# Designed miniproteins, single chains, continued (3), part 104

Each design is a single chain, and the fold is of that chain. pLDDT is the mean over its residues in the fold that is shown.

## One batch from the design tools (miniprotein)

Design m11608
Fold by ESMFold2-Fast:
Structure m11608 (fold): chain A 78 residues (1-78)
Amino acid sequence: WVPSDEELEEAVRWYAETVSKLSDEEIEEIIEASVEAFQPEDPEKFRELLRKLFEAARAGKLEEAKRILREIIEMLQS
């Protein structure tokens, strides 16, 4: 399953709204919880991509955040 551009944009907007309410410490806690939940084959790359996703979303860089989210989804489907 490949999400549409519209679905990715809605997801990124949700991340932007969510991270605007969170401290950097809380974001790191979410990243670690995500690693535990998804158990990716490359946990370090997954952490780096999630940090970049939240940073891009917080900065309002929607196209960059959509690109990173797509990369994360592809990684998890591997």
Scores: mean pLDDT 78

Design m11609
Fold by ESMFold2-Fast:
Structure m11609 (fold): chain A 70 residues (1-70)
Amino acid sequence: SKMEKLEKYLEELKEILEKVPSMSREEQMEAYDRVVEILQEVLKIGKDYPEKRKEIEEIATEIFKLMFAK
């Protein structure tokens, strides 16, 4: 289902968020590409689940802050 896919993306982003502080520059670049890919997919399927979409967008924002606030 679309909800199960959104939940999977959310858990993947949570794992990335946990790992970002210990990532190399190359790993952070790969993680950035994956986060962008997830956000694009969420835009396609998240219209019927605005709260879950918001949660995913918020955690992606936190990941980007960690990557670019150094």
Scores: mean pLDDT 82

Design m11610
Fold by ESMFold2-Fast:
Structure m11610 (fold): chain A 67 residues (1-67)
Amino acid sequence: GDAEIERLGEEIQRRAVRLYLEGRYDEAIAVLEEGIRRLSTLEGPLVPAAIEGLRRGIAQLRELRAQ
């Protein structure tokens, strides 16, 4: 359900943030990409928003890595 989608999205983002804070950008991006794959197998009204959030995270991490 929606709570499961939100919980999974939050868990993925927390793991990616931890890796990002350690300077492990490529691993953080990989966690977000894996999260998008997992969320893409689920159905529900919150799935598109959750995937979009992770995609924005990937774009931000790539930009930060380039700085």
Scores: mean pLDDT 83

Design m11611
Fold by ESMFold2-Fast:
Structure m11611 (fold): chain A 69 residues (1-69)
Amino acid sequence: SMEEEIRRLEEQARQAISNLQLPLALDYARQLQELGATKAARELLRRVLEIARRLGMEDLVAEVEKLLA
């Protein structure tokens, strides 16, 4: 179901964030947005943004800020 796919994507995104695979986490967050899971996607994007800023990943920061606008 869509609910199961959303849960799977959230779990994969959290795993990617935990492993500092931030571009991969961003891809999962985009997929969540496409499925209409806007709240979950925005929460993941904010986590990615915080870590990307701390790591100085300027290009990724710009991409995430655009998605959060």
Scores: mean pLDDT 89

Design m11612
Fold by ESMFold2-Fast:
Structure m11612 (fold): chain A 85 residues (1-85)
Amino acid sequence: MEKVEETRRLAEEYEERVRPVAGDLLAELEKQSITSRITLLHVAGNEELLKIAMDGAAAGSTYGPEAMEIANRLAAALATLALLE
């Protein structure tokens, strides 16, 4: 449960950071699969953001559909940020 709340906090934090500057890109990435979002993070070469997204996905896989939704949100925000750098 601690990992789910950490993932939620990170999702909210990164969404707040990217939404005002790249809201359209974030919305487009939210339509993509989690696999596509993780692939974009890997291709962007940001190992730190990729690790955060993978940790979130692991929590989502463990704690059920609500946790998976939070992990998906985090991955979209992180992929958006990686594409802006």
Scores: mean pLDDT 78

Design m11613
Fold by ESMFold2-Fast:
Structure m11613 (fold): chain A 79 residues (1-79)
Amino acid sequence: MEYTDEEILEAIKKTLKSLKLELPKSLEEYEKILNDGDFRYTLMGELNVPRYGPERYEEPYSTIIDKAEKKLKEIAKKA
């Protein structure tokens, strides 16, 4: 599956809302989001990423995580 930057951004917003978190306003808040144990799991659910098994996601898991982390870091730097 190919995900656009817009789809990833909307999934990030939905994920953060579900976790009762806000978009990062600093690099410290960005790191807090990345260290949240539910962030990656919830994000994959919002994007409907297929699972290889019950506990593992298939590609494009790594690509999505990299894009999401980059987008969150850009938001943190612009705040």
Scores: mean pLDDT 74

Design m11614
Fold by ESMFold2-Fast:
Structure m11614 (fold): chain A 67 residues (1-67)
Amino acid sequence: TVPVEGTLSVVEDPTGVVPPGAVLRILSARLEGDVLHLTVEDAAGRRVTLEVDLVTAEKVKGLVSMD
């Protein structure tokens, strides 16, 4: 169960999509197989899609969907 509302505090984004220390709002969350797809929004209204592999937990991938 993943909440579709709330905030996410960015500790570090190795992809460079979101600056560290940013507070993101969770807009949507979807589990597809073993991959969690999160759509978040920063304080400027930019949307970022994050992809988390829950099986390996090896890497978080970020994609700016709105610029």
Scores: mean pLDDT 57

Design m11615
Fold by ESMFold2-Fast:
Structure m11615 (fold): chain A 66 residues (1-66)
Amino acid sequence: MRELAEYAEEEARRIAREMGLSDEYAEQAGALARLQALRQKVETREEAERIARESAEHIAALARAS
């Protein structure tokens, strides 16, 4: 569980940076992914990757709206 939450955090940061977001937004994406992974009690890397992608996309949408 903890390892998958950390993996989701790292993947969300990586995806956010690849999307051209600042380090600040990348950290926000990572924090959101970690929180969601823990909340949803993810048990697989596939679930962690999905959460990471969704979290990065969510933060990117918020950044564009600002």
Scores: mean pLDDT 84

Design m11616
Fold by ESMFold2-Fast:
Structure m11616 (fold): chain A 81 residues (1-81)
Amino acid sequence: SSAEELIAGIRAVYDRYAPRLSPEAQLVLAAAVQEVIDLIKEGKLTVELAERMLASVRAAFPDEPALHAAMEEILALVKKA
């Protein structure tokens, strides 16, 4: 299903970016990934919610470009779904 493919894609983003992140940034990305997956399973995920999550991460962690890149890739996957 499209939901299965989206979840797999989001998990792949985590696996690719996690080794490039600090332990603190890894926890932030893991929490964001879990929240997005939960929203997909509940049928509540929207592009607008994903955009707000990215904006919140950028504001809270302005000096974490790899974390921003991971979140942008998750947003791109959500927009394609």
Scores: mean pLDDT 87

Design m11617
Fold by ESMFold2-Fast:
Structure m11617 (fold): chain A 64 residues (1-64)
Amino acid sequence: TMSGRYTDMTDTMDRMTSRMNDLNNRVDSTTDPSVVSSYSSDYGSMFRDRMDVSNDRHRVVDNM
């Protein structure tokens, strides 16, 4: 069934959210310009990966 895949995708998204929050905390607390400079790339990559999982999850629901 597609239900197990939906649960796995949700768990993956939760882990991604945790990593994104960790990155945000690092940027908010850092005085290192290299961390700030890489933020848009790192966050954008994580956001896109999470969006891809979210879109795949929507496709699973839509095709039920």
Scores: mean pLDDT 75

Design m11618
Fold by ESMFold2-Fast:
Structure m11618 (fold): chain A 83 residues (1-83)
Amino acid sequence: MEKKREELLEKEREFLESIRPEMEEAVKAGDLERLKEILEEQKEFFERLAKEAEAAGIPELAEFFQGGVKLAEEAIEELEKKM
């Protein structure tokens, strides 16, 4: 159980670190379409982590990752209003 929790949290950290420079570049360039693509990728990633956490029997972690999905959805909606 604990090892799986640690693995999922590490996957989250690695993913967020990998996309940060891409997000920063898109923001600096004013590339709203690219920023939306990155946010949609974040949403999909968090959805997968939530399913893995639930399958591993860690509902609290699944709920945490679902929070990430909701935040990404809200960010996408706000971005689309500005595009």
Scores: mean pLDDT 83

Design m11619
Fold by ESMFold2-Fast:
Structure m11619 (fold): chain A 79 residues (1-79)
Amino acid sequence: SELLAEYQKLAAEAQKNPDDKELLKKAIEALLKGLGFLTDEIVKKLEENIEDEEKLEKFIKEILEETLPKMEELYAARE
């Protein structure tokens, strides 16, 4: 998957530059885009929360709680 390859590249760059919040943001966006869950609302919330570790953690948890059931449904439909 081209979008997952972009995520892997950005994640590797973010790992080399742990203080670069822009790279972390791009890596998260690439992952969500690859999974088909990236929306303008998610991008806006990510930009608002990227500088605050507690808010970013809560936002990621919220996204995972909303997207995991949909991923389970897609996986069940495939099998």
Scores: mean pLDDT 67

Design m11620
Fold by ESMFold2-Fast:
Structure m11620 (fold): chain A 84 residues (1-84)
Amino acid sequence: VEEAEKKGEELGRENVEDILPDLLKEVDLSEETLERIRELLGEFGGWFGRALVEKTPAEEFRRKALEVLEEIERIVAEDKAALA
């Protein structure tokens, strides 16, 4: 379980450029915002890894994925506001 969490966190952080290439290139995010997104994806990856091993219900996966998407959108909006 702990190994699945760590591997999920690692994959989330390492693959942010593959997961969100258009966002990274087109939205012109700051380096600080990119790191926050990497951290969030790492945390989600860790949770997802653990949840897979523990056979978490699909409804909980959906809920968590939506929470992560909302947080990413909030982070992006804050970065845009800071540039104004």
Scores: mean pLDDT 67

Design m11621
Fold by ESMFold2-Fast:
Structure m11621 (fold): chain A 70 residues (1-70)
Amino acid sequence: SSELREQERQLMIDAFLTVADGADRGWEEALANNLSGEQRRQQILEGAEEGGKKALADIAARQKQLDAQR
C-alpha cells in the first residue's frame, strides 16, 4: 500500500538522522573532554559509526514489522 511505502521511506530518513545524532554526541563528548584536531575528529566518527549501527538494526527490525503487515 502507499502507507507502507511511505513508512519505509520514513525509516530511511530516520536512519540518516540517527547517524547525524551519533556524530553530534561524539562532538559534544569531544568538547567536554577538550579534545581538538584529530582526536575530536575520531570521536565524531566513532559517534557516527555507533549511530549507523543502531540505524541499521532499527531498519531491519521495522522492515520485518512492515513486511508482516503485507
Scores: mean pLDDT 81

Design m11622
Fold by ESMFold2-Fast:
Structure m11622 (fold): chain A 65 residues (1-65)
Amino acid sequence: KKIEENVKKIAEEVGLDEKTVREFIDLYLSGKLTLGEAAKRLGISLETAKKVFDYITKIIKEEKK
C-alpha cells in the first residue's frame, strides 16, 4: 500500500524512525490526542509533528480526495 512507502519517505524527510511516524499517525488521526500532545508523548518537537501532519494531509488530499 502507498501508505507504507509514504511513511518511510516522511521519516527520512523529518529525521524520525518509521515506527515513530506510524505511532504519531495513529494517535493524532484516532483523535486520542491533539497535535501538540502527540508530539510530547512521542518525544518529538512540535515543529517535527507539524511537518509530519502536513505531509499526511497532502497525501490524503492528493491520493483519496
Scores: mean pLDDT 73

Design m11623
Fold by ESMFold2-Fast:
Structure m11623 (fold): chain A 75 residues (1-75)
Amino acid sequence: MKKIITVTIRTPEGELTVKIELDENSATVTVTGPDGRTRTFTVSKEQGLDLIEAFKKLAENPPEDVTVEIKEEIV
């Protein structure tokens, strides 16, 4: 099954959404900026897992004026 993590970051400048789709050997990262523009990257599974852990750490201790929400789904 595919694991999907969606991270929503709200700042005074706007909302940023990061979607991380974990496959067996890779992760697909889709970033939507406050301007509505989307960029997609393919990284290693290890890089995807490191990115998820970085966002979890950010959600535990967010900077002032920043809100971080993480949603995990198994398809």
Scores: mean pLDDT 81

Design m11624
Fold by ESMFold2-Fast:
Structure m11624 (fold): chain A 96 residues (1-96)
Amino acid sequence: MEDVDAVVTGTSRGTRELLTLTMQADDSVVGPVTVDVSISGLGLDQTLESSDPTATFTTSGLVERDPSATVQPVTVMTMRMKGKASKLEAVSTRVD
């Protein structure tokens, strides 16, 4: 197994958006898989763990900004895992 980190990043610049990140380890990865999730602008960190390297890791966060705020930082959600990934997806959807 190659010692490489896989990273997927989603960004939100709107007032209300659903950020969804999906990651799956490559079939060359054996043993437990750990995925670190961080959301900038919200100060949120979490860790997802699976003993099954074929597991799909998905995280979703509704990002809602005050439209009257004068400072609008970009909200960034990042997933990182150790090892090679076979699937990396980031989707941002505007919520009405």
Scores: mean pLDDT 63

Design m11625
Fold by ESMFold2-Fast:
Structure m11625 (fold): chain A 68 residues (1-68)
Amino acid sequence: SEEMLEALKETLLRFGISDAALDDIMAAVKKYLSDKEKMLAAINFYLTVYDIPNVAKDTILDTILKYG
């Protein structure tokens, strides 16, 4: 889970995601570390709310699936 959190944060920073979106996404991941379905649902919600570009969205989701 620590490797996933580091990889996810690096991915978010690489795509220039806003501090607000980064905080919400990271909080959702930490909150739902033991519940992958809720984690993915919460992340997908924030990716939609913050209008994250598809290329960044795909990389973010791939990072979570790879480590989760």
Scores: mean pLDDT 79

Design m11626
Fold by ESMFold2-Fast:
Structure m11626 (fold): chain A 100 residues (1-100)
Amino acid sequence: MAEEEAIRLEEELVERLLRGVNRATGRPADETDQRALEEARRETRETLESAPSEEEREYIARLRIAILNGDTAAIKEVIEEMRKAGFSEERIERLLRLAV
C-alpha cells in the first residue's frame, strides 16, 4: 500500500512545518531543524515498514487477550513462541506496544 507516497507526504509536511515555524519566529533553519526532519523521516519510515503482517496480527490478538485476562504466563508463552519463530527482540517489543 502507498507506503512510499505516505513517507513522502510526511517528509513534505514536516519540512513545511519547520519552514513555517522559522518564518513565524524569524529564526533561520539550522542543524537542529535538519536533525528534527531526519528523525521524523526515520520514525515515519520505520512505522510504515513495521506494519504488522497477518501472522503478526495473530500474535497481537493473542497478546491482547492474555493482557485483558491478566494472564502473565500466556504473555510469556506468546513472546517465547515469537522468539522461536525467529522474530527479533526489536520486532517483539514493537508488537507488544501494539497489543497494549
Scores: mean pLDDT 66

Design m11627
Fold by ESMFold2-Fast:
Structure m11627 (fold): chain A 69 residues (1-69)
Amino acid sequence: SDDLTVTVTAKNGYATATVAGRSADGSELRVEQAGAENETKTFTFPLAGEIRAAGGEVRVDYAYSEIKP
């Protein structure tokens, strides 16, 4: 599978991850996921494989927050 996986550890806060990409026809796909407080979270984004298969670009942004998203 072409799933994109991102692992983020949150200590005294929350981890968030976003995958954004563009398919070959110029359509944008964006998926956001959040982890629980003080969790090591592995985020899996199946759409990242679909974006790449369509000849698009995949961008991954991740952040840490002390406030629940």
Scores: mean pLDDT 61

Design m11628
Fold by ESMFold2-Fast:
Structure m11628 (fold): chain A 100 residues (1-100)
Amino acid sequence: DEEEKIKKIEEILKNMNVTVEITIPSSYPYREHILEKLKELEKEYNMTINVKEDPSLNLSDQEVNENIINALENAVLKALEEKDKELAEWYKKKLEEVRA
């Protein structure tokens, strides 16, 4: 039951206050939209998301999105591995299924 497992993940995240570090290009045209969305996630899941801007980075939209998604997914997985190893294994398997 995926719904039950997702709710357990949400509860773990809300109780852990997970910290996520993300780096984006300073000149990225959709920066404000990304920052706004990340602030929504911080409030919803009790996360601390630190966004660093690097003027030397020249990344495509796809690369920026992949960096953000990977950072968030890795932070979730790390939190689950600490609190519920069985749920962490399920989450890892689901990430692999979605990508391949």
Scores: mean pLDDT 80

Design m11629
Fold by ESMFold2-Fast:
Structure m11629 (fold): chain A 69 residues (1-69)
Amino acid sequence: DDLPDSFLEALHTDPRLRRAVDLIVRTDLSISEVARRVGWPDQSTFSRWFRRVVGVSPAEFRRMARAAR
């Protein structure tokens, strides 16, 4: 409910974002490993893309998601 519509729309339209979010939340894989599994060449490129779409880094997103449990 607190997420912007643009993030929710991206979750429905970009399967890489859905898979990245799922791997970040449900697994202990490193952010570098998540990047490779969703088709990004490296962690830095993945983290920049993720931050642009989500508003926070993948590491920050994981921390927030785990704090909500």
Scores: mean pLDDT 76

Design m11630
Fold by ESMFold2-Fast:
Structure m11630 (fold): chain A 95 residues (1-95)
Amino acid sequence: SAAQEKFRALLAKLRAGELPSKEELEELLSQLSDEERERFVVGFLTIGREALDAGLISREQFVEGLETLAEVMEEFGFHKMAESVRRVIEEVRAE
């Protein structure tokens, strides 16, 4: 599906060191089921961490991407997922 292609494309961009925009995240997440949104968040956290550790993105860029993801999650009412993302932000900032 177009949503699954966008899902893969945004994670591939992140793997290459390119952060998705807020608009790209809003468009994708509005098309996903709750289970698919959870999988996307897990994928974003995992791939973003790998890109950071590989030096493809800075800590500041990773934090900005996570803050944008958390904001979009809050907008969709996924407060628990947003809290989980914000905990990762605090861990990354502490490193």
Scores: mean pLDDT 85

Design m11631
Fold by ESMFold2-Fast:
Formats: sequence, C-alpha cells, structure tokens
Structure m11631 (fold): chain A 82 residues (1-82)
Amino acid sequence: MIKERLKKIRERIDRLEAEGPSSDELVDLFKEVVKLGKELGYKMKPSEFTSLALLSIAADPEAVRLLRKKVEELEKLLKEKE
C-alpha cells in the first residue's frame, strides 16, 4: 500500500519533470508527500514545509526536485519499517 503510493508519486514527479509543473498538481503532490511522511513518522522542518508549499503554489520547477528528494527520504524510512 505505502510502497504503491510512493511509486505513484514518483511517476507523477517524472511526468511533471517532462511536461512542466502546474500549481494544482504540485500542491496535490506536496499534500500526498506530507501525508505519507506523517504515516512514516517523518517530521519536515517548518522552514522546509513553508518553502515547499510556496514553491508548489508558484509552480516552480524546483518544487519537483525537492519533492523527489523527499520521496527518496520516505523510501528509506519505508525500508527501515519492518
């Protein structure tokens, strides 16, 4: 379940990198990453949360790259989960 959600998020990130980001897509993706992080016990720093939220709203390509890095961190946490 969580593994499939992470894979789907990765596919959405790859598509946004290819097609160009939109605010709505990035905001939805950011919300899903935050939700998965909470389920895995990951705590995003308030400054990182604010920056990612603002970049996502602005449809900044940097949000795609930062979301990819957060997905990588969540994948590591999932592997540590027994």
Scores: mean pLDDT 80

Design m11632
Fold by ESMFold2-Fast:
Order: sequence, then C-alpha cells, then structure tokens
Structure m11632 (fold): chain A 89 residues (1-89)
Amino acid sequence: SAAESRARAEEVKAKLREDFDKGVQEIKNAPLEERPKLLKQLREGIERVRPLALQFAKDDPAARAELEALFEEMEKKIEELEKEVEEEL
C-alpha cells in the first residue's frame, strides 16, 4: 500500500543516510592507500541496496523519486572522493 510504502521509504532513507555518512567518515579517516578499496565497497553497498529500497517505495512515486535523488546524491559524493584520492595517489 502507499502508506506502508511511504513509511518504509522514510525508514530506508534515514538508514541509508546514516550508513552512508558513517562510510564516508571511515574513508576520510583511513590511510590514503586504503581509500580506493573502501570507496569501492561503499559503491557496491549502494548498488546492492538501491533496487531493494526502490521496491519498498513502488506504490509511492514521490517517495521513489526522493530515494532515487538520494542515491544520485550519494553516487556524486563517491565520485568526488574517488577523484580526490586519484589526485593524491
């Protein structure tokens, strides 16, 4: 149902932000040489969870759009961090 989809999407969105922020901080606190591996793991984690998160929002187009926007935001942040690491290595 739309109500269940919305509630699940909000829960997933909050958890995704928390886990992503934690992952980004772990990368920033890691030695430079370890960061490419951690960035790859973070990206793979996002790719794995994306279809599941979107499935929970299937009956709520607005919630689905919000989740898709969040995933795009996270992807861009990873790309920025990857470029910073490549310039420093």
Scores: mean pLDDT 83

Design m11633
Fold by ESMFold2-Fast:
Structure m11633 (fold): chain A 92 residues (1-92)
Amino acid sequence: SEEAEEVRERAEEVERRIEELKERARELAREHPEVREQAERMIEGLEGGLKEVEKAKELAETDPEKARERVEEVERGVRRLEEQLRKLEEAA
């Protein structure tokens, strides 16, 4: 259950990070209509990440190891999207 708490805390941090990136993507799309479609695809990917984090939180009590693996996979996806967003912001 300490492991379950650790997974939930980590999941909450990832959820906050995803919301920050969604706001940045929305702002970029507002300021630069030419990249709107790509920004919207990033938001879709981030929404998928939120869904996976929710599943991990539900799984944390019964299978904390598998839940942690799911959170780690979402963290990797979020890092990739953050790098893509930075490049898109610099190109705009």
Scores: mean pLDDT 87

Design m11634
Fold by ESMFold2-Fast:
Structure m11634 (fold): chain A 90 residues (1-90)
Amino acid sequence: SIKEKIEEILKLVDQLIQAVKNEDESKAEELLNKIIEIAKTLSKEDLEKAKEELIAYVKEQIEKEKDEKVREKIREAMTKLEGEINKIIE
C-alpha cells in the first residue's frame, strides 16, 4: 500500500531529524539510504505524493524547533534528501 510506504518514510524521516539533532552522521546516512531505497520502489506519481507529504511534515518539525542552528541542520539534511528523490523522479 502506498499509504503504508509513506507512513514508513515519515517514520524514518522523524528518526533522521533526531539523528541530525544528535549530530550522529553515521545514523543519519543510514536512515537517508533507507528512505532512498523505499523511494526507488514507488511509481513517479506515488513518489511525487510522498515528496509533498515529506516536505509538509519537515516544515512542521522545523516550525516546532526553537534553535536556529538545529533548524538549519534539518533544512540541509532535507535539501539533500529532496535532491536524491528528484534524481529518482527524473
Scores: mean pLDDT 85

Design m11635
Fold by ESMFold2-Fast:
Structure m11635 (fold): chain A 97 residues (1-97)
Amino acid sequence: SERDKIAEKIVKLAEEGASVDELKKFAIKEISKVHNISEKDIEKKINEAPVHKQIALNIYFTSTIISAKTDPDEAFRSAKDAVKIMEEILGIKLKSS
């Protein structure tokens, strides 16, 4: 699925030492490519999202970083949850396998 592909790339960047902000920027770029939504429009929708969704997004990216080198399965799950919350914020669905 497109979500799984984006999540796998996020985990790889987290293993390479990427910060939460770098993972967010990367996810925005990947979603932008798939849906032809500008990166600026995605950033705006995230910033205007309900606070609980913004908090959830930060928690999932942080969990991905914490788990990336020690528990790849947990890192992948957290990265998928981050992408899923971004889909909810944007009102879109990436193709799930």
Scores: mean pLDDT 84

Design m11636
Fold by ESMFold2-Fast:
Structure m11636 (fold): chain A 66 residues (1-66)
Amino acid sequence: SLKEAAEKYATLASQRAIKDKDVDFAKRLLEGAKKGLDEAKKAGNDDAIKGAETGIKLAEEALKKL
């Protein structure tokens, strides 16, 4: 459930950034996802690591479309 919720959030947030053409929001999503990845790696949580990596990819793709 936590992994599914994180992936859903990353997808919807990235779509919102594209729709609103909000470059600052997309940059904040990328920063947050990178910070989340560092924390997930320190915790050794594989599901959280995968979720954060997906978030980074989605935020980078959103920035490329903006």
Scores: mean pLDDT 80

Design m11637
Fold by ESMFold2-Fast:
Structure m11637 (fold): chain A 91 residues (1-91)
Amino acid sequence: MSEEEFEAEVYLALALIYLHLAKTAYQKGDFDSAVEAGKKALELARKAYELGLTRDRPVLADIARQVAEIFEKAGDTEGAEKARQLADELE
């Protein structure tokens, strides 16, 4: 495993952690924390993709789609559109 491959896998793992935090915050009605965690998940997924993480592209796309749903439900329409655009790019 190269240093770049390891870094991409770390970003994927962190994106999944922040996605879980976003879902948990949303379930508790903490929409501000849900949006904040979702933004971090989306940024980390994008970084993993930019580092060439091709094997897990479907996982990155799924993260982006789930973040988009959270953003839409939390009232962040612009964030939801950005997340959907990333999901489409990853498919």
Scores: mean pLDDT 83

Design m11638
Fold by ESMFold2-Fast:
Structure m11638 (fold): chain A 67 residues (1-67)
Amino acid sequence: LEERAKRFEERAKVLREQGNTKAADLYEKAARYYRQAVEHLKAGNEEAARFYQEIADKLEAEADKVA
């Protein structure tokens, strides 16, 4: 999850430099929710981690459609 968040942060940076602000914003949001899922997993909150991961997965899918 941390590696996935980092990849989305890098991809968002490239997309923003190319002027694709919409895709960049969506990947940045996905990265933030993946990082939230990681923190909840470390705390033992599996249900919360799953909830944040599902949100991140939906944001990733939307970003992929507009990238």
Scores: mean pLDDT 82

Design m11639
Fold by ESMFold2-Fast:
Structure m11639 (fold): chain A 97 residues (1-97)
Amino acid sequence: KTEEIIKALEIIIKTIEAAMADPDRELSEEERRELEEAQAVLDKLMQELIDKYNLEDLSMEEVIKKFIEEEKNEELREKLEKYVELLKAAVAATLAA
């Protein structure tokens, strides 16, 4: 369970970092599929957390921060913290023009 989430986060982080390094680079079909599969793993986890902690009114970023607070696995916490930082940076760079 934890290993699957860490692997999903590693794929997402790597994809975001690659996009930030070369914003004109298009994802390959294989990279898009891997990203979609990784995102599905995270989406399922986020839905389980929303249901468990009654977080329906929180943003995805706030849900992830709550998960970091509750998580005892150091590697998973580090990956989640990295993901939140990259998500903020990527969104700011791409959408907050």
Scores: mean pLDDT 71

Design m11640
Fold by ESMFold2-Fast:
Structure m11640 (fold): chain A 92 residues (1-92)
Amino acid sequence: LGSRLSLEERYMLSHSGIPELEAALADSPQGEPSDLDKIKEWAKKYDTPLEAMALVPATYSLQVLALQAGEGNKGAQTYLLPLFRAWLARLA
């Protein structure tokens, strides 16, 4: 079972240097696994851009999205691609 995102990559996303995303992650719901609809409700509450929904309130939700993207779920791939691009842009 390979994780699509390492602990280091998850750390980099949580320390993206985008203050709004870092604040949203810090104030996110924890505990229960979030499906895509719950993530959408959370994002609507905080008026968060769709790309930020892929950062997800809980690390578990990000893992679930990454697994689904690996299995060919185009919706999950659409949500995760902006995160990888933002992370790479920050690394450059």
Scores: mean pLDDT 47

Design m11641
Fold by ESMFold2-Fast:
Structure m11641 (fold): chain A 76 residues (1-76)
Amino acid sequence: MEEAIKLAEEAIRKADEAIEKAEKEGNLVAMLSAGVAYVTAGFGIWMAKKGYGEEAKELAERGLEIAEKALKGEAG
């Protein structure tokens, strides 16, 4: 559970960085992808708090993947 929350928090931090970078560059696709990562990671934290640890981890990992792609300026 704690691992899933920490991973989701990392995904949110990277999504925030990706949004700021995309906004400065005018990259709407990267900004939208970062927004999806933010929502996905946030839902992961909610699931973890409800006791759905495996589902929370999967959402956190997916959110992190999308956030990392968005940070590179890619859609994810």
Scores: mean pLDDT 82

Design m11642
Fold by ESMFold2-Fast:
Structure m11642 (fold): chain A 58 residues (1-58)
Amino acid sequence: SANEAGLKAAAEAGGPLAEPQVMADAARKGGASQKLVDAIAAAKNPAEAVGAALKALG
């Protein structure tokens, strides 16, 4: 899915070590939905961003 490709791009950009905004930008470039991008960008830290992404995927 587009969200899976977006999450892969976010992981390649640094995953849990990247700032949420960097993960959100990578996910958008990878084809993630706006809802997934917004959820990642709203996170306060990288771990929360990963949790939001997994919740949006499932």
Scores: mean pLDDT 70

